# Designs tried in a protein design run: designed miniproteins, single chains, continued (4). Part 4

Each design is a single chain, and the fold is of that chain. pLDDT is the mean over its residues in the fold that is shown.

## One batch from the design tools (miniprotein)

Design m12112
Fold by ESMFold2-Fast:
Structure m12112 (fold): chain A 57 residues (1-57)
Amino acid sequence: MSAFEHFVAGVEALAAEDYAAAVRHFTAALELDPDFEVARSLLAVARERAAAAGQPL
C-alpha cells in the first residue's frame, strides 16, 4: 500500500471508531512518508481515543 492508501484506511477506521486499526494505518503511512504531518496529527488523536476507549494499540 502507498502512504496515502494507509492514510485513507486510517481515516475510515477513525470514522468506524476502530482506533486501534487507525493507529496501525497512520503508523504505516508515516513509515512510508515521515513528512506526512496530517497523518502524524491524526495518529496522536487515534492513540488518545484508543486509550480512552480501552482499545489495545
Scores: mean pLDDT 81

Design m12113
Fold by ESMFold2-Fast:
Structure m12113 (fold): chain A 80 residues (1-80)
Amino acid sequence: SELSRLVARYVGAVLLAIGHALELDEEGAREAAERAAELYREILLLEGVPEEEAERKAEEFRRKLEERLRELIEEEREEA
């Protein structure tokens, strides 16, 4: 289904963002996080969430994900 494809891509993008963060690739982590948020927005729209609410929720998710990735990068930098 379209939902299954979007969820798989979304999970892949989140894992890619984490992978980049573990490699201290701030740019790669940010790009993957932006892609994950975009896919999350598409999932919300497919589930019938209104456009404005989907955009708001996706932006909140992106902000929280980027914050977590930044924390992970800082931890890895201290160990490197």
Scores: mean pLDDT 86

Design m12114
Fold by ESMFold2-Fast:
Structure m12114 (fold): chain A 82 residues (1-82)
Amino acid sequence: MSALTEEARRQILKAGAALAAGDYEKAIEYAEKAAELAREAGDLRTQAQALAMLAEAYRAKGDEEKAARLRAEAAELQARAA
């Protein structure tokens, strides 16, 4: 596994913890960082996981339109990774 993929997964875990704590701003920051790192690594599966996490953070903030768009992007990447 590349160092970029490992760091992306660490950021996804941090985003999940921030979501559970109700810190949606931190969840967005960590999920965005994870998506960027996964994209650089070319890891479509991890990128999809990061975008799904980002979508949950935006939904929790009440931005349903942005959340829906991010969920669609995550689903497309996940389908391409399979």
Scores: mean pLDDT 86

Design m12115
Fold by ESMFold2-Fast:
Structure m12115 (fold): chain A 76 residues (1-76)
Amino acid sequence: ASDIATEVVRELRERAGPVPAEVGMAIANATIKADDAGLSPEQAKAEGARAASEVFRKLGRTDLANAAEELAQKYA
């Protein structure tokens, strides 16, 4: 879970620039939940990226939300 969340944050940073702490926490929580549900590492990464997209959308950062959705599609 922690390694998966770290990879998602790293790839999102490469696409969207610095990742806010609240986005990083959303990624960590989503990847832990996916891992607990028995999803594959790639599916857990996709769920983490989707959680990031939702937080960016709440922050009014539509371009960053779209970047996170593209990252989720790459994993899925």
Scores: mean pLDDT 82

Design m12116
Fold by ESMFold2-Fast:
Structure m12116 (fold): chain A 57 residues (1-57)
Amino acid sequence: GEEEEKRKELLKLIGEILNLIGDIIEQELSGKANPEEIEELEKKIKELLEKAKELLA
C-alpha cells in the first residue's frame, strides 16, 4: 500500500544519506578531501533531508 511505498522511499533516502556521509568521512580520513567536493556532498545531503522531511509531513 501507499504506507509501504513511503517506508521504502524513506529507507532508500536514509541509505543514500548514510552513503554520502561515508564518502565525506573517507575523503577526510584519506587526506584527499576537496572543499568543493565536500560542499557538493553536503548540498546533496541537505536536498535528501528536505525530501525525507516532505515525505514524513
Scores: mean pLDDT 82

Design m12117
Fold by ESMFold2-Fast:
Structure m12117 (fold): chain A 60 residues (1-60)
Amino acid sequence: SPLLEKALEAFDKGELTPRELGALILHEVQGLTPEEVAKQLGVSPEEARRLIERAREKLG
């Protein structure tokens, strides 16, 4: 996946946190809702949405 490759490159460069990488992969690659991402990461749905958005901003 081009998105996964870009996200892993950003993570390797220190541009993406482990939580931001995890949230992005679960949502964008695996197709989980922000609510499902929140359950898997042990965070609030609001925090899951913030992690996904921050990851997208850093990759854009």
Scores: mean pLDDT 86

Design m12118
Fold by ESMFold2-Fast:
Structure m12118 (fold): chain A 67 residues (1-67)
Amino acid sequence: AEEYFNKGVEYARQKKYEEAFEAFAKALELDPSFHLAAVGLHDVLKGMENPSEEQIKRLKELLAKFK
């Protein structure tokens, strides 16, 4: 989980928000209690200019498993 979180942070710093979103989503999927990954996922989605309907749906799906 932490490996994907770190990769997401690197992508976000490079303004690669789509790749950052996917990395944070994978981290949260592997560890639904990973608070920092959930925060990163929210921040990246808010930073995106045009988040897709699929990305929003995936966010809701992952948050349903988050404690």
Scores: mean pLDDT 74

Design m12120
Fold by ESMFold2-Fast:
Structure m12120 (fold): chain A 77 residues (1-77)
Amino acid sequence: AAEAARLAEAVAKLREDLAGLKAWVEASDLSAEDKARALAAIDAAEARLAALGDDATLEQIQAIADEVQAVLRELLE
């Protein structure tokens, strides 16, 4: 019960964070090429999150978040 609730909250939060990142990227002063790369990474993360089933773990959700952060960090250097 508690674990399932935490998983649902983590999924909802990551979806919200990804939507916010997408909006931020579109509104940013990044080059068209960097925006395209960032949006592709966010879209890939959303697809991976949507593909997670009932056996999803917090570690899998965190891994998806970490991958998006790594791409954004590379673009912002």
Scores: mean pLDDT 79

Design m12121
Fold by ESMFold2-Fast:
Structure m12121 (fold): chain A 98 residues (1-98)
Amino acid sequence: SPQLEAETNGGVALIYGVVTVPREELEAAMARVEERLAATGGDLEAQLEVLEEVIRTGDKAEIAAAAHAAGLLAARSTDPEVQRRLAELAEEAIERLK
């Protein structure tokens, strides 16, 4: 499953080996994305729309947080089509970080 890889030397996180962000910015972005997803009440289409918006408009920390959230949602899903859509969003997010 897609997972953030982070090192905390000097307060900087290296994400997927392609981008570095301040650790505090990454943690704050993860909290914001989780809060927005919680506000959907578990509605999948609303969750997908939130993730697509964050990937399109967010900064590097927010895009990385959205990729991580998409991976967690995919791991919880038993629907192959839902898993595919979430995997595509995670891949798009990682490509935008390069």
Scores: mean pLDDT 77

Design m12122
Fold by ESMFold2-Fast:
Structure m12122 (fold): chain A 79 residues (1-79)
Amino acid sequence: SGLDRLSPLERAILLLLARHGPLTAAEIARLLGQPQPTVSRALRRLEALGLVARDPATGLWSLTEDGRAAAERLEAAAA
């Protein structure tokens, strides 16, 4: 599965967005205890994969339909 190629941070971001809804990069960084530039790079990679999208008006990152399906599979695999 293409999801097996995701980094631990990328997987954590997908699960966080699935549980908490749309969040800014700063909020994700705070919640995961990661530097904001590190989280922003991971979010841009997930965006390139079509798994997340950013609202430029709010700065909120949200799961796409594919991102939601990915997060559900990751949560099932982690149980």
Scores: mean pLDDT 85

Design m12123
Fold by ESMFold2-Fast:
Structure m12123 (fold): chain A 96 residues (1-96)
Amino acid sequence: MLSDEEVYEAAADIANAVALTLMKKGRIEEAVEFLERQLERLRKLYPDHPAVARTYATLGEAYYKLGEKEKAKEWFDKALEIDPDNPYAREVKEKL
């Protein structure tokens, strides 16, 4: 059996995969809503976990695709506060 932390890590990875698929299909607002629901659950138990940082980075990309650059920047900054070496967050932030 997986630990609660491992279960949350797996759930975050699945959530990010689902969100990226929705974004590829142009369903960006649905991706945002889905990720925000997952994030609320993760933050309550492991707010500084790398899984939360990945969710922040994916939300940042979703807001960027919606043209909301300021919100995108806020989410990338939050991701980098938890994981400064996150290559995904750093790469996308360079576009801002």
Scores: mean pLDDT 76

Design m12124
Fold by ESMFold2-Fast:
Structure m12124 (fold): chain A 62 residues (1-62)
Amino acid sequence: MVGALYRALSDFEGLSPEHLSLKKGDILEVLGHGPLGFLRVRNLKTGEEGLVPPSGLEEVEP
């Protein structure tokens, strides 16, 4: 859901410029859907935006 908050469960290293690298515990805001089931997110700690796989994310309740 757009505007939902997710937490990274582990570190993720982006392999392409469009990917967002994550550290475990980073909080992400969902901005939309990307190709191949990826999510377009913003990292609330850094302000950076990019594509991440949803399988490493946990939804954070408000």
Scores: mean pLDDT 78

Design m12125
Fold by ESMFold2-Fast:
Structure m12125 (fold): chain A 63 residues (1-63)
Amino acid sequence: EADVLRALGLIYHGIANIDEKRGDYEGAIESYEKGLELFRQAGDEDGVAELERKIAELRKKMA
């Protein structure tokens, strides 16, 4: 159900934020990618756009 998928997406978003603060950019990207897929399944366009932006920023920092 969309509500459950969105809730799971928010959980992965939170995990990724913690990983970023710890300097674990690889773990953060993995968690953001999981959250991104969940937001896509939930039809949460705003969530998708936000996580796509976050992933791009972290990949740029790792390059």
Scores: mean pLDDT 84

Design m12126
Fold by ESMFold2-Fast:
Structure m12126 (fold): chain A 66 residues (1-66)
Amino acid sequence: SEKLKEAFEYAGKAQEYAKKKDYKKAAEYAEKALKLAEEAGASEDAIEELRKSLEYFRKKAEEQEK
């Protein structure tokens, strides 16, 4: 499905930004990936993994603000 493909592409971008320690951008792309995965009816396991990644990136972004 097109939405699932886009979700994987955004998840990949989130990981790329996380490797650069740009957790704000990583969180933005992880959020887009999660939304598309939910809309596409992805498995509960896939949605949980994306949710955990998003929460992790958000926490790291907050830590970088001091």
Scores: mean pLDDT 85

Design m12127
Fold by ESMFold2-Fast:
Structure m12127 (fold): chain A 83 residues (1-83)
Amino acid sequence: MAEELERFAREAAEVGASSPDEAEARKTFVGNEVTKLTFTAKNRLAENPEAALRAMEAIAKTPILSQVGKQGLAMLKKAAAAL
């Protein structure tokens, strides 16, 4: 899942110069997928906090995904600290 999302974000960056609209659509898709993953991780945080944090860390491994996932990572760290 995170690997597929990383690949998609890489492809979006490569397309940007030739197709700005397509690049924007891909950024929106990546943002939606990161939001869904963050929401799923938050719901599972009490059940398996380590797996949830590891999934978000996998997204954070690249600069592109790190920027998109930045708010999600902050939210999960805040939720984990509250446990």
Scores: mean pLDDT 60

Design m12128
Fold by ESMFold2-Fast:
Structure m12128 (fold): chain A 58 residues (1-58)
Amino acid sequence: SSKELQERLIELETEKALLRMQIAIEKLLPNPDEEEIKRLEEKIEELDKEIEEIRKKL
């Protein structure tokens, strides 16, 4: 249903925002974990693909 898709969209957008915050914090550290940043960026790309597919169905 459209309601379930909207709820899933909110969950994915929220997770994306939290991952972006984690990347920002990591980049402010004296010795940023480049592997962790890459992992988080790749996860955001996966979330963006899911978000785009849901938006096409709404």
Scores: mean pLDDT 89

Design m12129
Fold by ESMFold2-Fast:
Structure m12129 (fold): chain A 76 residues (1-76)
Amino acid sequence: MTREQVWEEVDRVARAMKLGAKAAADYEKETGEKVSIRAFANAMGAALTALDQGKSEEEAYQAAYDEVKREFEKEK
């Protein structure tokens, strides 16, 4: 793995964490529900997957938000 590839991976992970945190906070604000650490981690994973696929930050944010929503609706 090159130094440049390491920096690209670090940048994507940092963006995914920020997008996942924003999606979780927005979901809590809109629904009044408390997002669990598990739901937050899954949201970050969804954002990272979208960014790895070359999707935009807006698409990654939407993927994170949809994952938070899915976690709350999975066993309703």
Scores: mean pLDDT 78

Design m12130
Fold by ESMFold2-Fast:
Structure m12130 (fold): chain A 60 residues (1-60)
Amino acid sequence: DEEIEKAAQFLVDKGLAPSLEAGKALVEKLIEKYGSLENVFPNSLLKELGLPVPEKEPER
């Protein structure tokens, strides 16, 4: 999925994954664990990646 590739690239750019393939595998594992991509990344990261952001209450 294109969203997974964007998330994987973000992880590589932030130094959280050594390669795009490792980033993709990590993103897929996180989706499996948390149920969806939106639950894996905070809304700020989803905005940075250009992914759909679920409605959430703002911080105080």
Scores: mean pLDDT 65

Design m12131
Fold by ESMFold2-Fast:
Structure m12131 (fold): chain A 74 residues (1-74)
Amino acid sequence: IEKFKKELNELVKNSEKMSIDELKKEFTKILKKQGVPQQAIDSFVKEFVDAHENKDKEMLENIKDSVVWYIKKL
């Protein structure tokens, strides 16, 4: 969990230098490493990209919390 949170925080920090396609790829990779099913990955990636494009920091934190909660339930 802590390693996942660190990887996700680094992705968010670097997101301003990345294309949307690169963000989708890296976030998908992180979620796959945690064993998240593809259907859930697709949902989280869409929400993450939407929050990033809208610069919605509150939504980004909510998505991070939701993903962590989901991984704990796997």
Scores: mean pLDDT 77

Design m12132
Fold by ESMFold2-Fast:
Structure m12132 (fold): chain A 94 residues (1-94)
Amino acid sequence: EENLRKGAELLRKKKYEEAIEYFEKAIKEKPSATAYYLLGEAYLELEKYEKAIEYYEKALKLDPSFKKAWENLAKAYEKLGKYEKAEEYRKKAE
């Protein structure tokens, strides 16, 4: 998974837009909960909360046990001021 690895490296270096390009390539080659989660993380860091929510939801559709995706979905809703939704999703992460 070369594209996923390169995207993750760019994400660690805070090169979020470049990371997104590699995660999109990874998803086109092989959709995975991890790839959708990391794409959501990049959008969350760019403060594009609606996009982050979309991709965390896609990750959770593939893997409902992905605790970090529930945690970050809650964080994205909190950033949008939707505290009730954030609380609901934090309970899913336990």
Scores: mean pLDDT 88

Design m12133
Fold by ESMFold2-Fast:
Structure m12133 (fold): chain A 86 residues (1-86)
Amino acid sequence: GEELARFRERVEKVYEEALKLLEKAKEAKKEGKDEEAEKLLFEAEEELGLLGIARGVARIAGDEELYELVEKYIDELKEKLKEVKK
């Protein structure tokens, strides 16, 4: 229903926010702004945690399409997070 569509929209917004935070962290690290980069990385990890919860909710709800979407987002963010932490 409409509630499920809103949940998907929130998942997408969380993913987009995490991507923006990781890009900002990468730029801050490149500029030697280590404290700023660490704060942005922490915020990105919080968003990743929210996606982990959303994945669990999608699984319990039996929404296979949403589950696969959230898994894809988590995998992409984990890869980018690992690159920024180098």
Scores: mean pLDDT 86

Design m12134
Fold by ESMFold2-Fast:
Structure m12134 (fold): chain A 71 residues (1-71)
Amino acid sequence: MEELKEEIRREQERLAAAVAAGDWRGAIEAARRLAELLVELAEAQGNAEAAERLREVGEADLAALEALAAA
């Protein structure tokens, strides 16, 4: 549990750093990893409904980020 939370924190830091540097490819990669880790955290907490909703939101957010990067 705590190791997973630390991984989430590290990916949040990577995402913030990539955005600050204008590295949108790195930001998308960090966002994808963060979305995966959040699903794992929800599953670890026994919240299957939250895990499924996080998958749906993560896919939509990644599609939006990729569209913005392509513009």
Scores: mean pLDDT 78

Design m12135
Fold by ESMFold2-Fast:
Structure m12135 (fold): chain A 69 residues (1-69)
Amino acid sequence: MNASPAEAIEAAYAAGKTEMARYLAEETARKLLQQGILPEEAREVLELVKAGDIEGAVRKAVEAWRKAQ
């Protein structure tokens, strides 16, 4: 669990670990929201997670994390 959030999310999703990918995407979005970084994109990730769109959540969370760096 010492990879960057983006790498960890992508790796979990690619490995078919959908629940882990969902958890990591949600956690990444919550951290961004708490810090006021890309709040609109972070909120979109949380909505995608809630809707069960894990592919969309993964894509959006990875984009948001990379933009925040």
Scores: mean pLDDT 81

Design m12136
Fold by ESMFold2-Fast:
Structure m12136 (fold): chain A 59 residues (1-59)
Amino acid sequence: KEKEIEELERRAREAIERGAPADELIELMQELVRARDSQVTPIVIRTGRAAAEARERAA
């Protein structure tokens, strides 16, 4: 849903302009990336998560 992604981008932009804490900016960025990935391919998201978990356990 492209409207949701645009809204998140706008919120992130406003937060940066008003000097929001880094913690809040990071949360907004994570939500934006997650929403964009959801629109690209669910399979890619699942594969990426499995690979990330495998690397974390090895490290």
Scores: mean pLDDT 65

Design m12137
Fold by ESMFold2-Fast:
Structure m12137 (fold): chain A 101 residues (1-101)
Amino acid sequence: GRWAVLSRGRAAAGEPAEVRTTVGSTDPAALETARRAGVEELLPFEEVVARIERARAELEARLAAGEAELIHSYESATGTRTEIVRTRAGEVEFFRGGVWE
């Protein structure tokens, strides 16, 4: 089945990173497996894809407005794209999104 994963995290200076992961799949059995594995949020595949697209658009707008600085951007061998940014407040945020078909 198709899978979509969105992970977002932030860390303030001197504090541990807070990370939230959302998973979507077109396969209900795969969603039940993810739920048992302790994934924080399970949504329909199309909703997770829409959230990935919205999060990327929001990040691009913040970078264009100078509200955050891009530290690192890469696409992994597993097909996930990760952006790491530093905010004007000095917090580090990351966005990781992937879609598999």
Scores: mean pLDDT 78

Design m12138
Fold by ESMFold2-Fast:
Structure m12138 (fold): chain A 74 residues (1-74)
Amino acid sequence: SEREAVIDALVAEHRRLLEQLRADPTTSDEEIDLAHRTMVDYAERLLRERYGFSPEEVAALRARMDAVHAEVRA
């Protein structure tokens, strides 16, 4: 579905961002954590307020973005 594709795209972009930050040896763990928090807040607001996604769909996005952050921090 279109909504599933949007969530998939946001998760893929989030992964690219955090992996690029982690690959840079000058990037701190705190900067990765800040980037994660900033992007999650932005994405949740975008889906909820502009595109009318359900709380369940927004929660699914959050869970997938949190999983990416956990993988990058491992």
Scores: mean pLDDT 87

Design m12139
Fold by ESMFold2-Fast:
Structure m12139 (fold): chain A 61 residues (1-61)
Amino acid sequence: SMEELLRKALEALDKGDFEKAARYIQEALRPVDPEAAEGVARLVLNGRKDEAKAFIERALA
C-alpha cells in the first residue's frame, strides 16, 4: 500500500539510504501525484531530508 511504502521511505531516510528512500517515495506517490513523487524524491537526493520527511508525515496523517 502507499502507507507501507511511505513508512519504508521514512526508515530509509533515518538510515541515510537516500536512493532507497527516493525509490519508495516514487513507488508510493507516482500513481497518485507524479509531480509530488519527483519533487519529494529530489528533496531527498539533494539532502533536504527534513522537508521530505515533513511531506511524507503529512501524507500519512
Scores: mean pLDDT 85

Design m12140
Fold by ESMFold2-Fast:
Structure m12140 (fold): chain A 117 residues (1-117)
Amino acid sequence: SEAEELFRKLTSDDEAEQLEGIVEYARLYLLSLQGNEEAELVLQEFNALLTKAEKAGELSPEKIKFIRLVEDAIRRYLVEKESLEEIRERLLKEGVPEEKVELIIEGVERGVQLGQQ
């Protein structure tokens, strides 16, 4: 399923797969906000998978934190209307490593661009 693939990518140790996951998460989030019911169902299934894995202790605290940072960045950009630069500055101030900040910003920007097509 798309939700299982999204979960796999975001929980991957490969940065290229993490980037693809962020892109897809941001795209689905934008589509869901626009009333796309299929995108909303994928995100609901993804959140159920994430919650189940977290409760089962199958995800490291670092992986959970990473996925929550991605979700927060997407929400702040799309819902709270913060700029990508404001989001970048806040993540850096919170002590997120620069390479992870750039991964998140790039993924959110690309995913939103794809969702607008």
Scores: mean pLDDT 90

Design m12141
Fold by ESMFold2-Fast:
Structure m12141 (fold): chain A 70 residues (1-70)
Amino acid sequence: SVEELLEELRELLRESGVSEEEIEKIIKAIQDGDFETAERLLLRLYLEGKISVEQANKLGELIRKIEELL
């Protein structure tokens, strides 16, 4: 379900040390159907060194999977 994928996304971001404020911005963008903003925020986290390339790829795959279900 979308809810299960969103929870997996939150958990992975928390495990990476991303702040709750940043997590909720990404989740809100996804819930609003603004996948461009969600992907931009994810790219920023990668460029800031907050997530690895492997984490960025997995998170991007989850976002794409959510988009396909909406």
Scores: mean pLDDT 85

Design m12142
Fold by ESMFold2-Fast:
Structure m12142 (fold): chain A 72 residues (1-72)
Amino acid sequence: SEETRREVDAVFLGMRIALEATEEVTAKHPDLPKSKQLQVFIESMGLAIRLAEVESEEETYKKVKAKAEKLA
């Protein structure tokens, strides 16, 4: 169905955005512990998947990156 396709697309998009945001934050904070990097990724992914269904890709990335930097 169209709804299932949108949900699947949102999951893949959200995962991609969360990975990109986490990689950028860990590059800025090289001493960040692996456990904290994992926390940033998991929390960013949850937010990104939710936002990807209702927000533009650009707005989703902006909000997810802000959350990732705040968590680091």
Scores: mean pLDDT 82

Design m12143
Fold by ESMFold2-Fast:
Structure m12143 (fold): chain A 98 residues (1-98)
Amino acid sequence: MIDIDTAIKLAEALAEESTDPVVRQRAKEIAETLKKNKGKDPVKEIAAYFALLVLAIDLAARGEEETFQKVIEKLKDDPEAVRILEEALETGRWLRER
């Protein structure tokens, strides 16, 4: 089960820890969209969450594993966030091998 607060934390951590300015800007926009629509628009919440997952998977497929390790360390007290990141990392690695 995905908590929107966990999704916001994850997007903010990606915006802070990524070295790619395009990724930083995209993650920031996703975090702002999640915050703005939390409890107001479930369709926009879900769409922003999927955008976050796609961004995380793309980063993993590019080999940005240092960014993933920094985000995991930052969010280590949120086991759901860590699980989402590990799943995105595995999916990105799978895509890179194809």
Scores: mean pLDDT 81

Design m12144
Fold by ESMFold2-Fast:
Structure m12144 (fold): chain A 81 residues (1-81)
Amino acid sequence: MSEEELEEEVKTALALMLLHVARLSKDPQDQIELVKKAVELAKEMSEEGRELVIQGLRDIAEKASPEVAEAYKKAIEELEK
């Protein structure tokens, strides 16, 4: 495994972990901040990695309150660019 491959795997794992923690958070502010961090990591990832993060965001958005769901929708739109 090259440093480039390792970096991609670490970013993917970290982004997915941030989304998992966001799902478990009961504080809307914490959820929004964790999602923002996952989005920033996903912007530096491959298309395949970004698609995994987008799928995670969609699942979280379905379970979130309407106010928090809007933040997840914006995150999805930002990654789909």
Scores: mean pLDDT 76

Design m12145
Fold by ESMFold2-Fast:
Structure m12145 (fold): chain A 70 residues (1-70)
Amino acid sequence: SEREGALEFTVAGLLLAGRHVDRVVEIRKKYNGDEEKIAEEDKQLTAEVNKEWAELRARLDAGEPVEVEL
């Protein structure tokens, strides 16, 4: 049902958000003080995040199972 799909999307979205926060922290930890490298890695991460969210949304809209690979 749409209600079940919305709940699955919400849970998957929270998992993706948590993973992305962890990656943001790791970028800063790895490149501490290198603002240019942090900006470059953030740009790549943002593109990856947008792709993952678009795929998740497309699955929800198609009525397909929503799954996040851990």
Scores: mean pLDDT 75

Design m12146
Fold by ESMFold2-Fast:
Structure m12146 (fold): chain A 64 residues (1-64)
Amino acid sequence: SSEEEKKKLEEEKKEVEEEFKKEVAELKAKEEDMSPLEYVQAQLRLVGDATDKLLELDRQIKKV
C-alpha cells in the first residue's frame, strides 16, 4: 500500500540522517590532522551527499 511505501521511505530518510551524524563525528575526530580547507571541503561533500539522498527520498514520498 502507499502508506507502507511512505513508511519505508521515511525509515530510509532516518537512516540517511543517522549515517550523516556518524560521518560528521568521524570527520570531527580527524579535524586536527587536516588543513582548514581540507576540512571545509570534506564537510561540503558530506552535506552534499546527504542532501542529494534526502531530496531523492522526498521526491519518491511525494509521488506515492
Scores: mean pLDDT 84

Design m12147
Fold by ESMFold2-Fast:
Structure m12147 (fold): chain A 69 residues (1-69)
Amino acid sequence: MKTEIKAKTEESKKYAEKLVELAGKPIVFPDEETADGIGSIAKDALKFDPEKYVKEAVERIEQLIADRK
C-alpha cells in the first residue's frame, strides 16, 4: 500500500518514508512543510537514536494535526 508523502526534496521524502516504515503505522502529514521538516530532521536523528526519534516525530505530527482542528 502506497503512502503519499509530499516533501520538497527527494531526500526529505526518502527519510520521511523511512520514518513511516519504522513507526509501523501510516502517518498522515498535514502538508509538505511538515513532511520536509520531519525528513530533514530524520536524516540526522536516525543516525543518532532512531527509536527515540520515531516516537518524538509521531508525537509532533499528532500535535500539528490537532492544532489544525
Scores: mean pLDDT 64

Design m12148
Fold by ESMFold2-Fast:
Structure m12148 (fold): chain A 64 residues (1-64)
Amino acid sequence: MSDEEQRELALKAARSLRDQGFSPEEIKRAVEAALLDLGVPKERARELAEEAAKEAEKEIEKEK
């Protein structure tokens, strides 16, 4: 799986969880777990999960 695919999956998952009303902390945890299940190294999975959660949060802020 490419780095781009991993980033896209993380963002898609984060947006879906955001739309369901999960907190940024819950989103980070869920996205990290999903990436680990796909064989992404722990350090990279954590980085991508944090980035995805931040981007999802920024999208909400842009609505106002």
Scores: mean pLDDT 77

